# Designed miniproteins, single chains, continued (5): the designs that were tried, part 107

Each design is a single chain, and the fold is of that chain. pLDDT is the mean over its residues in the fold that is shown.

## One batch from the design tools (miniprotein)

Design m19956
Fold by ESMFold2-Fast:
Structure m19956 (fold): chain A 84 residues (1-84)
Amino acid sequence: AEEDKKKALEYAEKALKIAEESGNTQAVDHLKKAIEALKEGKYEEALEHFDRAGAIMALNGDKEGVEYASKASRYAKKALEKEK
């Protein structure tokens, strides 16, 4: 669980950097909320924000950001499954 949370945070921060560099303010907002939710162990809330950020980045063609958000989501889901 802790390793999955740590990997989710690593990929989320990489996605956030891509969104910030591309000026994607809406994706930045959702990624920041997802990161805070992850830190608080609120994995379901984090997954919702990653899903929204990924959709926004996909619409803007931010392929690398989408890939990192997807990886963050996969690890957050693994953390959630272990906490159920």
Scores: mean pLDDT 84

Design m19958
Fold by ESMFold2-Fast:
Structure m19958 (fold): chain A 80 residues (1-80)
Amino acid sequence: MKVKPSEELRELLKEAGIEKDEVTPTELLQALFDYIRKHGLYDPETRTINAKGTLLGKILGKDTVTWGELLQAVEKHVEE
């Protein structure tokens, strides 16, 4: 099944090298994980993602989130 990302999420996907109108959930999750790793946003001590000052932070509306909060927020930015 393919999903259609919001305009804000598509901008993040472009930074991850994805310029498609529709993506699979697997492609979306891989792009998010690659973005987080590339920018060093994950803190293993607190088990949180520090998205302050990034495109991801703008999408989430928060500076710091858990993996669960990230997944919930992303679900609001896709259409099936």
Scores: mean pLDDT 76

Design m19959
Fold by ESMFold2-Fast:
Formats: structure tokens, sequence, C-alpha cells
Structure m19959 (fold): chain A 67 residues (1-67)
């Protein structure tokens, strides 16, 4: 679980870096959400993993809409 979660966080971080090049304000909001998900992992790893997966899809859609 931790390895899968760390992989998702790394993918999210890379996508947010791409988002920052197009929309720095949206990227800042995404970073705040990523921090909340990382905090959630300490309390509920399973829920944090699920949230990270959904957030990854949301970030991908946001980047596609900005192209």
Amino acid sequence: MKEEFEKLIEELRKLIEEMEKVDPSLAQTAREQLEKIREMYEKDPEKALEEAKYFLDQVKEAIESLK
C-alpha cells in the first residue's frame, strides 16, 4: 500500500508541475489538495489511496482542459 501510494503521489507531483506551467493558481490549489491527501494517509491509508486515485484522474482532466 505505501509503495502504491508513493507512486501515485509522485505521478501527481509531476502532473502538478506541468499544470503550473499553464495555470500557477490552479497548480497551487492542487498542491494544497495533495498535502491534505498525504495527511490523510497517516490516519486512514486505504481512504488516502482511494482519494489519491480520484485526485489523479481530476488533475489529468484539468490538464487536458487547459490544452
Scores: mean pLDDT 81

Design m19960
Fold by ESMFold2-Fast:
Parts: structure tokens; C-alpha cells; sequence
Structure m19960 (fold): chain A 69 residues (1-69)
């Protein structure tokens, strides 16, 4: 379930952050690491990193919408 949530967050970053390649790359790295940690059984760290990735993607998307003004 953490893996599925991380994959969905990764998809949101790839689709939503196309105009900010650095923010997109960081979000992809964070979600890939969360998936790896979950597969290793480190679910607490995987969830923590996933929460940070979700916040990062949300902030980057918000900044893009402000810049579009």
C-alpha cells in the first residue's frame, strides 16, 4: 500500500511538474527511495519519506500556479 501511494505521488510529480525539472527529479528520487524502503520492510521510514514527498509535490505545484499568474 505504501508502494502504491508512492507510485501515485511519483506519477503526479511527473505529470504536474514537467515545467520544473529539478522539483520533478527530487520528487521522483524521494518516492523511489520510499518504495525501496517499503520493499526492504522499513515501513516507518518509507511512510515518513512519502509524507515529505507529498508535501514537496504540493508546494512545487502551488508555486507553479502562482508563477502562471
Amino acid sequence: MVVEAAEKTRRLAEEGLASDPEARRRAVEMTDEAIRLAEEGNLEEARRLLDEAVRWVGEALGAQYEAAR
Scores: mean pLDDT 77

Design m19961
Fold by ESMFold2-Fast:
Structure m19961 (fold): chain A 56 residues (1-56)
Amino acid sequence: GEAEEAMERAVEAARAAGDEATARVIEHHVKQLLEEGREEEALEAAKRGLADVEAA
């Protein structure tokens, strides 16, 4: 879904910057929200994660 695609973009950006810890935090948080059926909140968390990731 859109939340998973946004999560993948945020995780990829964090890893490209060499920040594996931030990548894992984003992935864990978004996946937890998705498992709870909170897809809108998961998408919002993914978008925030991407915005918080440092430029490469």
Scores: mean pLDDT 80

Design m19963
Fold by ESMFold2-Fast:
Structure m19963 (fold): chain A 61 residues (1-61)
Amino acid sequence: SWLEAYRAGNYEEAKRILEEQLRRDPERRAELLARLSAVLYHAGNEKEADELAAEASRLAS
């Protein structure tokens, strides 16, 4: 699962799984973007993480 990859520090795999889930389940966009934001933040992509977190927050309202 993405969470197992994330906990193992395998951010590339966690990102791949979440992007695949987003393609198949677009109705879950808010939660999947929030998860992807966390992965990107820990991978050192802070600006992209902040942008996705803002989008997730907007969609969750």
Scores: mean pLDDT 82

Design m19964
Fold by ESMFold2-Fast:
Structure m19964 (fold): chain A 61 residues (1-61)
Amino acid sequence: ATQVHEVTIEIKREPGETIVVRITIEEDGTVRVTILTEPKSQEAADELSVATAAAIAAALA
């Protein structure tokens, strides 16, 4: 086991655009979220928020 777990989420919003988020979970349970590609719309931002929350929950299970 490592002290850090990393999960990368890719959300395909348009045929030519992918929103990428990196989630890092530390050994102490600290979660860090880095948005690597900014969402261009509120709908994309909402999808990013939901997907990020789901991935964190899955990684912590």
Scores: mean pLDDT 70

Design m19965
Fold by ESMFold2-Fast:
Structure m19965 (fold): chain A 54 residues (1-54)
Amino acid sequence: MEAVEEALRGRYSKAFTLLQKEGGMSDEEATEAVRAAAAGDREKALEIIKKAGA
């Protein structure tokens, strides 16, 4: 997912914007997903996105 890849590269603002505009995620959900990706935990970031989108 492009948002997770952007966060892994340190582009947190772009990742956050993508999750909100394209994913329809809340500020809190997008922030948690970005934090997981920033910690290097791609799987956890994807799980947070998946839960928010369900």
Scores: mean pLDDT 75

Design m19966
Fold by ESMFold2-Fast:
Structure m19966 (fold): chain A 83 residues (1-83)
Amino acid sequence: MSKAASRLTGLAIRAIGAYLDGDLEEAKESVEEIRKLGEEAAKQGDYELAATAYRIASLLYRNLLKDEEKAEELEKKARELAE
């Protein structure tokens, strides 16, 4: 397990926990950090990590934040990186 994969898991748990506690601001911030981690991974050529981060962020935007447009954008980006 890479350090980046560990960070991704931690951010996902934080987003879900914040949402369950009613802290939508912290939930949004955590999901946005996952998206940025994916963007950074893609810039570094780690397309597998980037695709995984985008899929997780897409799931959280759709199911926790109810942002279907942003979820769809990230899912498309993840599919493009999977070649």
Scores: mean pLDDT 83

Design m19967
Fold by ESMFold2-Fast:
Structure m19967 (fold): chain A 54 residues (1-54)
Amino acid sequence: SDEVLRAGGEAVRALRENPSKEGWEYMVKGAEALEAGDLEKAIEYFRKAAEIAR
């Protein structure tokens, strides 16, 4: 849970600094994974969103 919160926070921060359609698409996938209870998948998608937005 702590890692998910950290990954999500980093993704939001990166996307605020460098908005990207592809980055936001990964952010949405991360949120969907969280709704499904898949924390590992959510972390992976949030990290990808942050990387795309850098």
Scores: mean pLDDT 83

Design m19968
Fold by ESMFold2-Fast:
Structure m19968 (fold): chain A 86 residues (1-86)
Amino acid sequence: SLEKLIEKAREVKERLLELKEKYGDIMSPQEQAELETGLALAEDTIARLEKADPSDVRELTLLGFRLIAVSSELFLIERRILKKLE
């Protein structure tokens, strides 16, 4: 559902912000840039979902794929941080 996609996109953004606040100081400049790119993609996805017509299957499909992409970026960022904490 559209509402569930918005909820998931906001959850991903919140997790990226939490990682930036807690672990920004241990991130390389490249890792910080990747996190900022993920945040920008999450914010764009949320804004577009909030304006989306529930009948616009093409737009919802595109935004769904974008949400998968940013979720994958979040996972990779979390894995890199965990490796640094070892």
Scores: mean pLDDT 86

Design m19969
Fold by ESMFold2-Fast:
Structure m19969 (fold): chain A 97 residues (1-97)
Amino acid sequence: AEEAAKLAYEGALSGDKEIGKKAGEEAGKKAGSGKGAARAGAAAGAGAAEAGTGEAGEGAGLAGREAMKYGEGAGAAAAGVAGIGGAVDGGLASGVK
């Protein structure tokens, strides 16, 4: 569980799409259970935030999506953060202003 979360975080932080994808896959597999998978997804989200936006953030998004194939909680957590952020930034936030 801890190793899975660390792998997801490091992969997302790298900003590389392929490294992020592989890290997400491995983190999902190692997490196995829903709780471990959710922790890995949260770590990927944290790594994405640290890596920044744009292309680096896209790598983290891919890592989260790949984790979903091996751990529902991890992928859902990462995808939820990415989806909410995108919706707010892309439309809702600009509409409120």
Scores: mean pLDDT 50

Design m19970
Fold by ESMFold2-Fast:
Structure m19970 (fold): chain A 63 residues (1-63)
Amino acid sequence: MKRIEEEEKEAADLVKKWAEEELGTASPQVRPLIEKALKLAEEGNGFAAEIYLAVARAIDRQA
């Protein structure tokens, strides 16, 4: 079984990849949320990074 810390690191790596791709196509309204997710992922806060990215995606889909 994976430890929570290992899962958070995997989440951070995944968010870095997804956020970089989405930053190129994202609307101006969600870019600050994606940038915040990237910063959190770089700091190792993978779960918080995932939340910010998910919120950005939800807002972008409505706009």
Scores: mean pLDDT 76

Design m19971
Fold by ESMFold2-Fast:
Structure m19971 (fold): chain A 102 residues (1-102)
Amino acid sequence: EAEERFAQAKARYDEAKQRLNEVIDEGEKLAEKYPEYADELRAWVAQGREALDGLDAHIAHVEATGTPEQAADAYRFAADALERLTDGMRQRIEELKAKAEA
């Protein structure tokens, strides 16, 4: 059902957005804890924020100009993108922590 698919896609995007914001917050805290890596961590935080802003703008455009089906596809694409970015940032943070504690 189109309405159900839209609701599910939006919920998945909202969850992915929350998870990315959690990783952004962790990155900012680590930049304070490890000043030697602060520039690198802040660059990743900036990348995450830029991705969120871009995807939010894209979704807003598709919701305003497209069909409900296109909006659901936009949310699904954005959720996939944020999930991949979050996983990548989380892996980098864990690798950096291991290096800093070595």
Scores: mean pLDDT 85

Design m19972
Fold by ESMFold2-Fast:
Structure m19972 (fold): chain A 81 residues (1-81)
Amino acid sequence: SYEEEGDKYEQLGREAYAQGRYLEAGSHFLQAGNYYYLAGNYEKASKAYEEAARAFRLAGDEETSKIAEEKAKEARKLAEE
């Protein structure tokens, strides 16, 4: 399911983040957010996109961090509905 794929990428993101592999962590968290979004779980999608933004910022990828921030805001708006 999309939610199971989201959980898988969330775990991969947390593992990469713990190892200081921030670019990989950001990519994994971004994929987790995308899968949670497809599952209609906008609360988890928003949180995963926030984690992606933080990881990309730590990796020095400010541009992708901003994109992830916008995705998190959009998902949060849908979760508040």
Scores: mean pLDDT 91

Design m19973
Fold by ESMFold2-Fast:
Structure m19973 (fold): chain A 93 residues (1-93)
Amino acid sequence: AAARVAALVEGIRAAAEAARAAGDDELADQLRSLATLVETRAAAAKDDAAVARVLRETGGALDALADRSADPELAARLRALGAEARAAADELA
């Protein structure tokens, strides 16, 4: 679980840097906040089911952020991270 969460958090932070480079500071800030929230909530989770809930919620948040992105490459990247989060959740619970 920890390795999957760490990879997802790293991916979200990388996407935040890409958003900032594209000039979408608001999306970059939202992605950085999401990465910190995921890391904190997953670390505080008492069992795999709690981690799976955090990951499923993260997938939904990433899809919503992808829908607001004007950059189709960044939107596709956020949707791929959301799919990875859901796949990781399914492996845990």
Scores: mean pLDDT 85

Design m19974
Fold by ESMFold2-Fast:
Structure m19974 (fold): chain A 64 residues (1-64)
Amino acid sequence: ALTPEQRRLLSVFDTDGDGTLDAAERAGVTDPANPEANEARLVTLFDRDGDGTIDAEEAAAIAA
C-alpha cells in the first residue's frame, strides 16, 4: 500500500493516474544532480532494499 507521501508524489508526477511512475516521470522526481533535496521522499517511494536509503546506483537507475 502507498503511504500518503508516496501518493502525493504520484499525484504530482503520475500524469496518467495509474499509480505508477514511468522512467520519464521518475527522472523528474529523482534529479540526480541534487538527490539530497529529495532524499526523504525518494527513500519512501523508491527504497527497494528497505534499508531507508537510496544509493547513487538506485537514484541513477530511476532517473535513467
Scores: mean pLDDT 49

Design m19975
Fold by ESMFold2-Fast:
Structure m19975 (fold): chain A 69 residues (1-69)
Amino acid sequence: SDVQLLVAKHELVEFLQSHGVSEEKAEEIAEKVLKAKTLEEAKKILYDEGGLSEEEATRMAKGVLEAQK
């Protein structure tokens, strides 16, 4: 659902900003994560670009992939 994807993007952007990521960069990261087709791909983006912990990256990645269904 487009609504679920928009909500997931908004929540991810806010979460990344709370971890010190700028709004512009958080939006870029969120767009990449929303386009990821696997859990591992989404987690890698969140680790490498978002600076999230393994636990945080896994939790957020799972939520985004569920919103894509």
Scores: mean pLDDT 81

Design m19976
Fold by ESMFold2-Fast:
Structure m19976 (fold): chain A 60 residues (1-60)
Amino acid sequence: MKKEEEIEKTAEEVRRILLEAGVDPEFADSVAGTLKRAVEEGLITPEQALAAARRLAEDF
């Protein structure tokens, strides 16, 4: 798989996790965009982005 495809799928899954937890769609989109950018810049891995989304969802 291309790295770009994996990053896009990760961002979509982050958004889905937050929406399923009842997070506002606008806020979910903002978080997904921030985590996608962090993965693209090599600051975090896709797995870390998903973990961050799940952690945020637990607090809602």
Scores: mean pLDDT 80

Design m19977
Fold by ESMFold2-Fast:
Formats: sequence, C-alpha cells, structure tokens
Structure m19977 (fold): chain A 61 residues (1-61)
Amino acid sequence: EERIAELERQIGDVRRTIADLEKEIEKNKDNERKSAILYTALGILRAALDFLEWQLERERE
C-alpha cells in the first residue's frame, strides 16, 4: 500500500523532470556540448523511470 503510493509519487516526479529536461533540450538544441549533457541526464532519468515502473508492477502483484 504505502510502497505503491511512494512509487507512484516518485514516478510522477521523474516524469515531470523528464518533461522539463525535454524543454531544456529543445531550447538548447544548437548548443552541442549542452545538448550532450542534457541528453545524458535524460537517458539516466528514462532508465530510472523504467526501473520505478517495473517496481510498481511487481508491487501490484
């Protein structure tokens, strides 16, 4: 119960951070160095999101 609520909150937070990063990438698309850093951060957050969603599905069993 509590773990499911915690995971849902964490997933929501990561999704919001990803959306904010995608906006920053769009604003900085002409800056190769900055875009590379932002894309790296985006990749890490997407991996974290996948892991959290996997945990949530397991907790729902």
Scores: mean pLDDT 82

Design m19978
Fold by ESMFold2-Fast:
Parts: structure tokens; C-alpha cells; sequence
Structure m19978 (fold): chain A 87 residues (1-87)
């Protein structure tokens, strides 16, 4: 699996389309984290990828700031879940 993950990561890094690169990077990371039993990180990656794809479609700074503020509580909740697993 390690060589497969590295190879897929290299192929993804060469994708010129930023939205496609985000999508495929998220898919790879989610598969990796789920395989390792880290569902919190997998959920974080999925939500972060959705946010980044939406940011790419927005043209104004105001819309981007609004979307980031909307995502902030989700990010903080996921960070708390991750920290609780370590304590």
C-alpha cells in the first residue's frame, strides 16, 4: 500500500485542475485514514475538501470570508475530537 499511496500522490500533484487535485487528494487521504482507523481525520479531510472546492467557485473576498466563518465551528469540533483521542 505504501508504494501505491506514494504513486497516487505523485500523480495527483501533477493535476493542473485545482478542483480535481483537491478531490483526488481528499479521496486518497480519506482511504488512508480510514484504513488506519482514524475516522476523525478522514471526516476532517472530506469537509476541508468540500470547503476548498466551494472557495474555488467563489469570486469575491466577502463570499470567501463568509464561507470560512461558516466552516470554523466544524473545524474546531473536529480538532476537539482529535485531541480527545490523544488524551
Amino acid sequence: MEEEVIKRGEEISKIDDEKERIEKSAELAVEYFKKNGDEVLAEFVEKAAELLKKLLELKTEEEKEKLLEEFKPTLEELKKKYEEKRK
Scores: mean pLDDT 75

Design m19979
Fold by ESMFold2-Fast:
Structure m19979 (fold): chain A 63 residues (1-63)
Amino acid sequence: GPVVLAVASQDYTAQAPDELTLRKGERVRVLEFVNEDLVHVESLDTGRKGLLPKSALSDFEVV
């Protein structure tokens, strides 16, 4: 299937153990759109995976 990339729009600190901490400008690969508000992602900088609010991400690109 298509690869979906996005960028952290702001610094985000994990609010739960299953969430990911990101710095503004980190690039992520979207693994799954879990629901309207949540995405499961992999950081391209660290290789770590976790849940994020979709609102923490911008510049969604399908490649």
Scores: mean pLDDT 84

Design m19980
Fold by ESMFold2-Fast:
Structure m19980 (fold): chain A 93 residues (1-93)
Amino acid sequence: GAEELLREAERLLEEAERLLREARRALKEGNYDEAIRLAKEAIELARRALELAMEALRQAETLEQILRAIGLALRAIGLIIDAERIIKEAKEK
């Protein structure tokens, strides 16, 4: 149901955020290949979380579930944008 999809989406976003923090650290340390690899992995997790959040929105039975699904979807989009920015910066060096 929607609750299980929301829980899994949140778990994937927490992991994506961890990878993005590691990618930013690698970028600061001049480890450009590692920064790109970590950022790409974060994008894959965030895209999966977005798919789960959108599915949760379709299955949502309460206003609370709708708002949580929208919030998770926006969070996933933000992570993808940030990760793509890291990849661009790493490639330009």
Scores: mean pLDDT 91

Design m19981
Fold by ESMFold2-Fast:
Structure m19981 (fold): chain A 93 residues (1-93)
Amino acid sequence: DALLQAGADYGAYVGGLRFQSRAAGDEAWARSVADLKALSEALGLDKRAENTAIGVMGQSMAAMFAAAKRDPESALAEAQAHGARADALFAAA
């Protein structure tokens, strides 16, 4: 499920940014929500699928933020990789 995977990947990316800067994390969250909505529309999916993906994004964000508190170097590298995967999923749709 490309939309749910994009939600998880965007969430991880936002979580890493939020650990470094709350303002940057908030901006990335807003952009990621807009991108998930655009991806949902491009895939012809309904509002329920969109809301589920945003929920997954929130869960993934919280998990990555917690991981960054434990091991920032590893977690921030993983967050960047997740961001790249989300961008690739969006571009492929």
Scores: mean pLDDT 83

Design m19982
Fold by ESMFold2-Fast:
Structure m19982 (fold): chain A 61 residues (1-61)
Amino acid sequence: TEEVRNESLGKINASAKKAVEKGDEETLKKIQELAGKATASKDPEKQKEYAEKAVKLAEES
C-alpha cells in the first residue's frame, strides 16, 4: 500500500540522515541503494524489508 511505502521511505530517509551525521559514507551508500529498491518495488513486504535493513545499517554504523 502507499502507506507502507511512505513509512518505509521515511525510515530509510531518517537512516540516511543518521549516517550523514556520523560521516559514514559506506553506510550512506548502502542506505541509498535500499531507497532505490524500495521506491522501485510494489511489494509491501519487500519495502518493509529494505526499510528494516536501512535502520539496522544506520544503528550499526
Scores: mean pLDDT 79

Design m19984
Fold by ESMFold2-Fast:
Structure m19984 (fold): chain A 90 residues (1-90)
Amino acid sequence: SLAERGEAALAALEAALAAGDLAAAREELARLVEVVRELIAEGRLEEAEALLERGLAVLRRHQAPLELRRPLVEAETELGVAQLREVVLG
């Protein structure tokens, strides 16, 4: 499920950052962003928001380079647009 894929990517991202493996962190971050985008596409916006917030918190906790935050910030923008469309069109 998307929820299981999100939890797995989040755990793997945290493990990679704790190990200082930035290459693995970038790969797991890409997987996390893919799950967030799929949740947005399915209209599961609250789950997408929660997963994004947890991902950003992991990056901040491990003081990850700002460049690693960019894909999550882009996904956060996509979520904001989807949330606005739900309010305006729903």
Scores: mean pLDDT 86

Design m19985
Fold by ESMFold2-Fast:
Structure m19985 (fold): chain A 64 residues (1-64)
Amino acid sequence: RLEELERERARLQAERDRLRAILATMESKGILTPEERAALQARIAELDKRIEELDREIARLLAE
């Protein structure tokens, strides 16, 4: 189960990095609307929260 959590964490990190790259690219091109920015930031924040939850779960398992 620890391996599954570590794989899920890596997958979420990859998605977060992809969304951050998209946000940066759209900002550099001047095509990012306030609504699109808010939507991308909300998704990035959700991924960050899930990564933190997985980090806590992994730490809890290692402490057992």
Scores: mean pLDDT 81

Design m19986
Fold by ESMFold2-Fast:
Structure m19986 (fold): chain A 57 residues (1-57)
Amino acid sequence: ALPAGTTVRTVTHVSVDEAGVTRTVTYELYEGDGLDAAQREAAAALAAANARIEYAR
């Protein structure tokens, strides 16, 4: 379970490769005030496991 006060944000990263193709990576970031280091690591691992990666050309 996520710690109380944890919120989920959608983060979008845009990059351009050598061929000029735009790649957009969207993932969910878990954050919250008062998260302990261990709880933050657990939340980050959970977010990574549930991340959605989309590539657009």
Scores: mean pLDDT 58

Design m19987
Fold by ESMFold2-Fast:
Structure m19987 (fold): chain A 65 residues (1-65)
Amino acid sequence: SLEELEKLLKELMEKKLKEMEPSLSEEQLKEVKELLEELIEDALEKAKKYPESLEDWIKTVKEEL
């Protein structure tokens, strides 16, 4: 589902931010988070246009977690 994709993308974002936290300033982390949130919105919009690819997108995100 689209909700599952959104949840997985947010979990991936949080994982990446946590990995970067020791190497980035608070300001840099905020900028990266904002960029990742925009990428998530773009990905969800594309998934809505191509629902046949939704399961493939979910599989790809799960492989990165």
Scores: mean pLDDT 80

Design m19988
Fold by ESMFold2-Fast:
Formats: structure tokens, sequence, C-alpha cells
Structure m19988 (fold): chain A 65 residues (1-65)
């Protein structure tokens, strides 16, 4: 599966499964990326296996690996 690389453009760009917030400037490498019915981006952090939910208006897709 492709790995999608996102950059958080502002604070509170998303949530980790542990409740930690995604902060401005974080680079996120996600597998198994999909969009929910409510328009959220969901993926799995490739390093930790943790689920991440992103606000698509607060992140930039940099590319794929």
Amino acid sequence: SPIYVFEALEDNAGLYADGSVVKKGEILKLSDVYTTEDGELVGTDVETGQRIVLDPNKVKLLGTL
C-alpha cells in the first residue's frame, strides 16, 4: 500500500488514537489512508501503528512513498 506524507499546516490538525493532538509543522507518514463520510482523513502511522484522524483543511499532502 502507498504511504502518504502530510504536513500539518496549523495546530490541532488532527488527533492520535492516544488523544495527542497533531501540531503545526508535524510530518505524518500514513498507510491505509481513507476519507470518512464526514470528510475526515484517517490513516495509520507507519512507525507506531497508531490510528490518526486528520482535518483535511489543516494538512497538505506532500507526496507518496
Scores: mean pLDDT 88

Design m19989
Fold by ESMFold2-Fast:
Structure m19989 (fold): chain A 56 residues (1-56)
Amino acid sequence: SEHARLVAEVRKLAAAGDPEAQALIDERHTLAKNGELTPEKLAELDARMRALVARA
């Protein structure tokens, strides 16, 4: 899925030391843990992750 691809790319950036990428992964993890990863929140995260990957 698009979401899985974006998560994988952002995780690679976080592993390379990008603090913005790490913050996005941490936020996603918190939302998922709390059951707050709604379709609306997923679309918002996808847009933010896509923007970060485009700038990397």
Scores: mean pLDDT 85

Design m19991
Fold by ESMFold2-Fast:
Structure m19991 (fold): chain A 97 residues (1-97)
Amino acid sequence: GMDEKKELILRAIGLILRGIGIIFEAELLLETTDNPKAKELAERAIRLAREAIELARRAIDAVDQGRLDEARRLLEEAERLLREAERLLREAKRLAE
């Protein structure tokens, strides 16, 4: 129903904001670290977070078109990518010490 659509849109917005946060932290790390492996992991985290933001935006479009199952699949993939991006960013921060 209408409430399901609102919940999916709010979930997508939450994932977009989470991705933006990862990109911000990773870009800050790139400016401050001299460790080449930390830089590599931060750059990978940015790429995954950008992909997740795009999937979440596509999920909003799918909700608008009534394709709720497609929206759920896109959001699940976006969340998976964000978890991997967060893992890479944590490892990058550890190496940057």
Scores: mean pLDDT 92

Design m19992
Fold by ESMFold2-Fast:
Structure m19992 (fold): chain A 80 residues (1-80)
Amino acid sequence: SEEAEKHIKLAEEHNEKAEKALKEGKYREAHEYAKEALKHAKEALKVASKEDVPRVVGLAIRAIGLAYEAALKDPSLKLP
């Protein structure tokens, strides 16, 4: 669906921004981007076609991993 495609795209874009921020040592920004990516992955999963589910789940796992890495570097940050 159009709604699923929108959320998949936003999850991908935010995961890319989180990864870049993490590599630049911007742990708070990385954590916020990862939280937004996870939020969009969760919304995509609600409306995803069966064929898109593995891609959406992969985006959610990546977002959780990026948020975890940011929190590991800055313990004041919370997991999403």
Scores: mean pLDDT 84

Design m19993
Fold by ESMFold2-Fast:
Structure m19993 (fold): chain A 64 residues (1-64)
Amino acid sequence: GLAVQLVRRHEAERLVEENPELSEEAKKEARRLLLQGYSIREVAERLLEKGLISEEQAERLKSL
């Protein structure tokens, strides 16, 4: 339900903010995309397309 989706988004936001591999620029863009309602998988793909993260970092984020 909606409550489960909100909890998952909160966890995704925490995982992004607490990720030491992500640059400050990558974290800002990820937070913006999460606020727009994108999933962590879609965020990882968009960060990769923008060159803000590596393919390996994107795969780790998609595994969440």
Scores: mean pLDDT 75

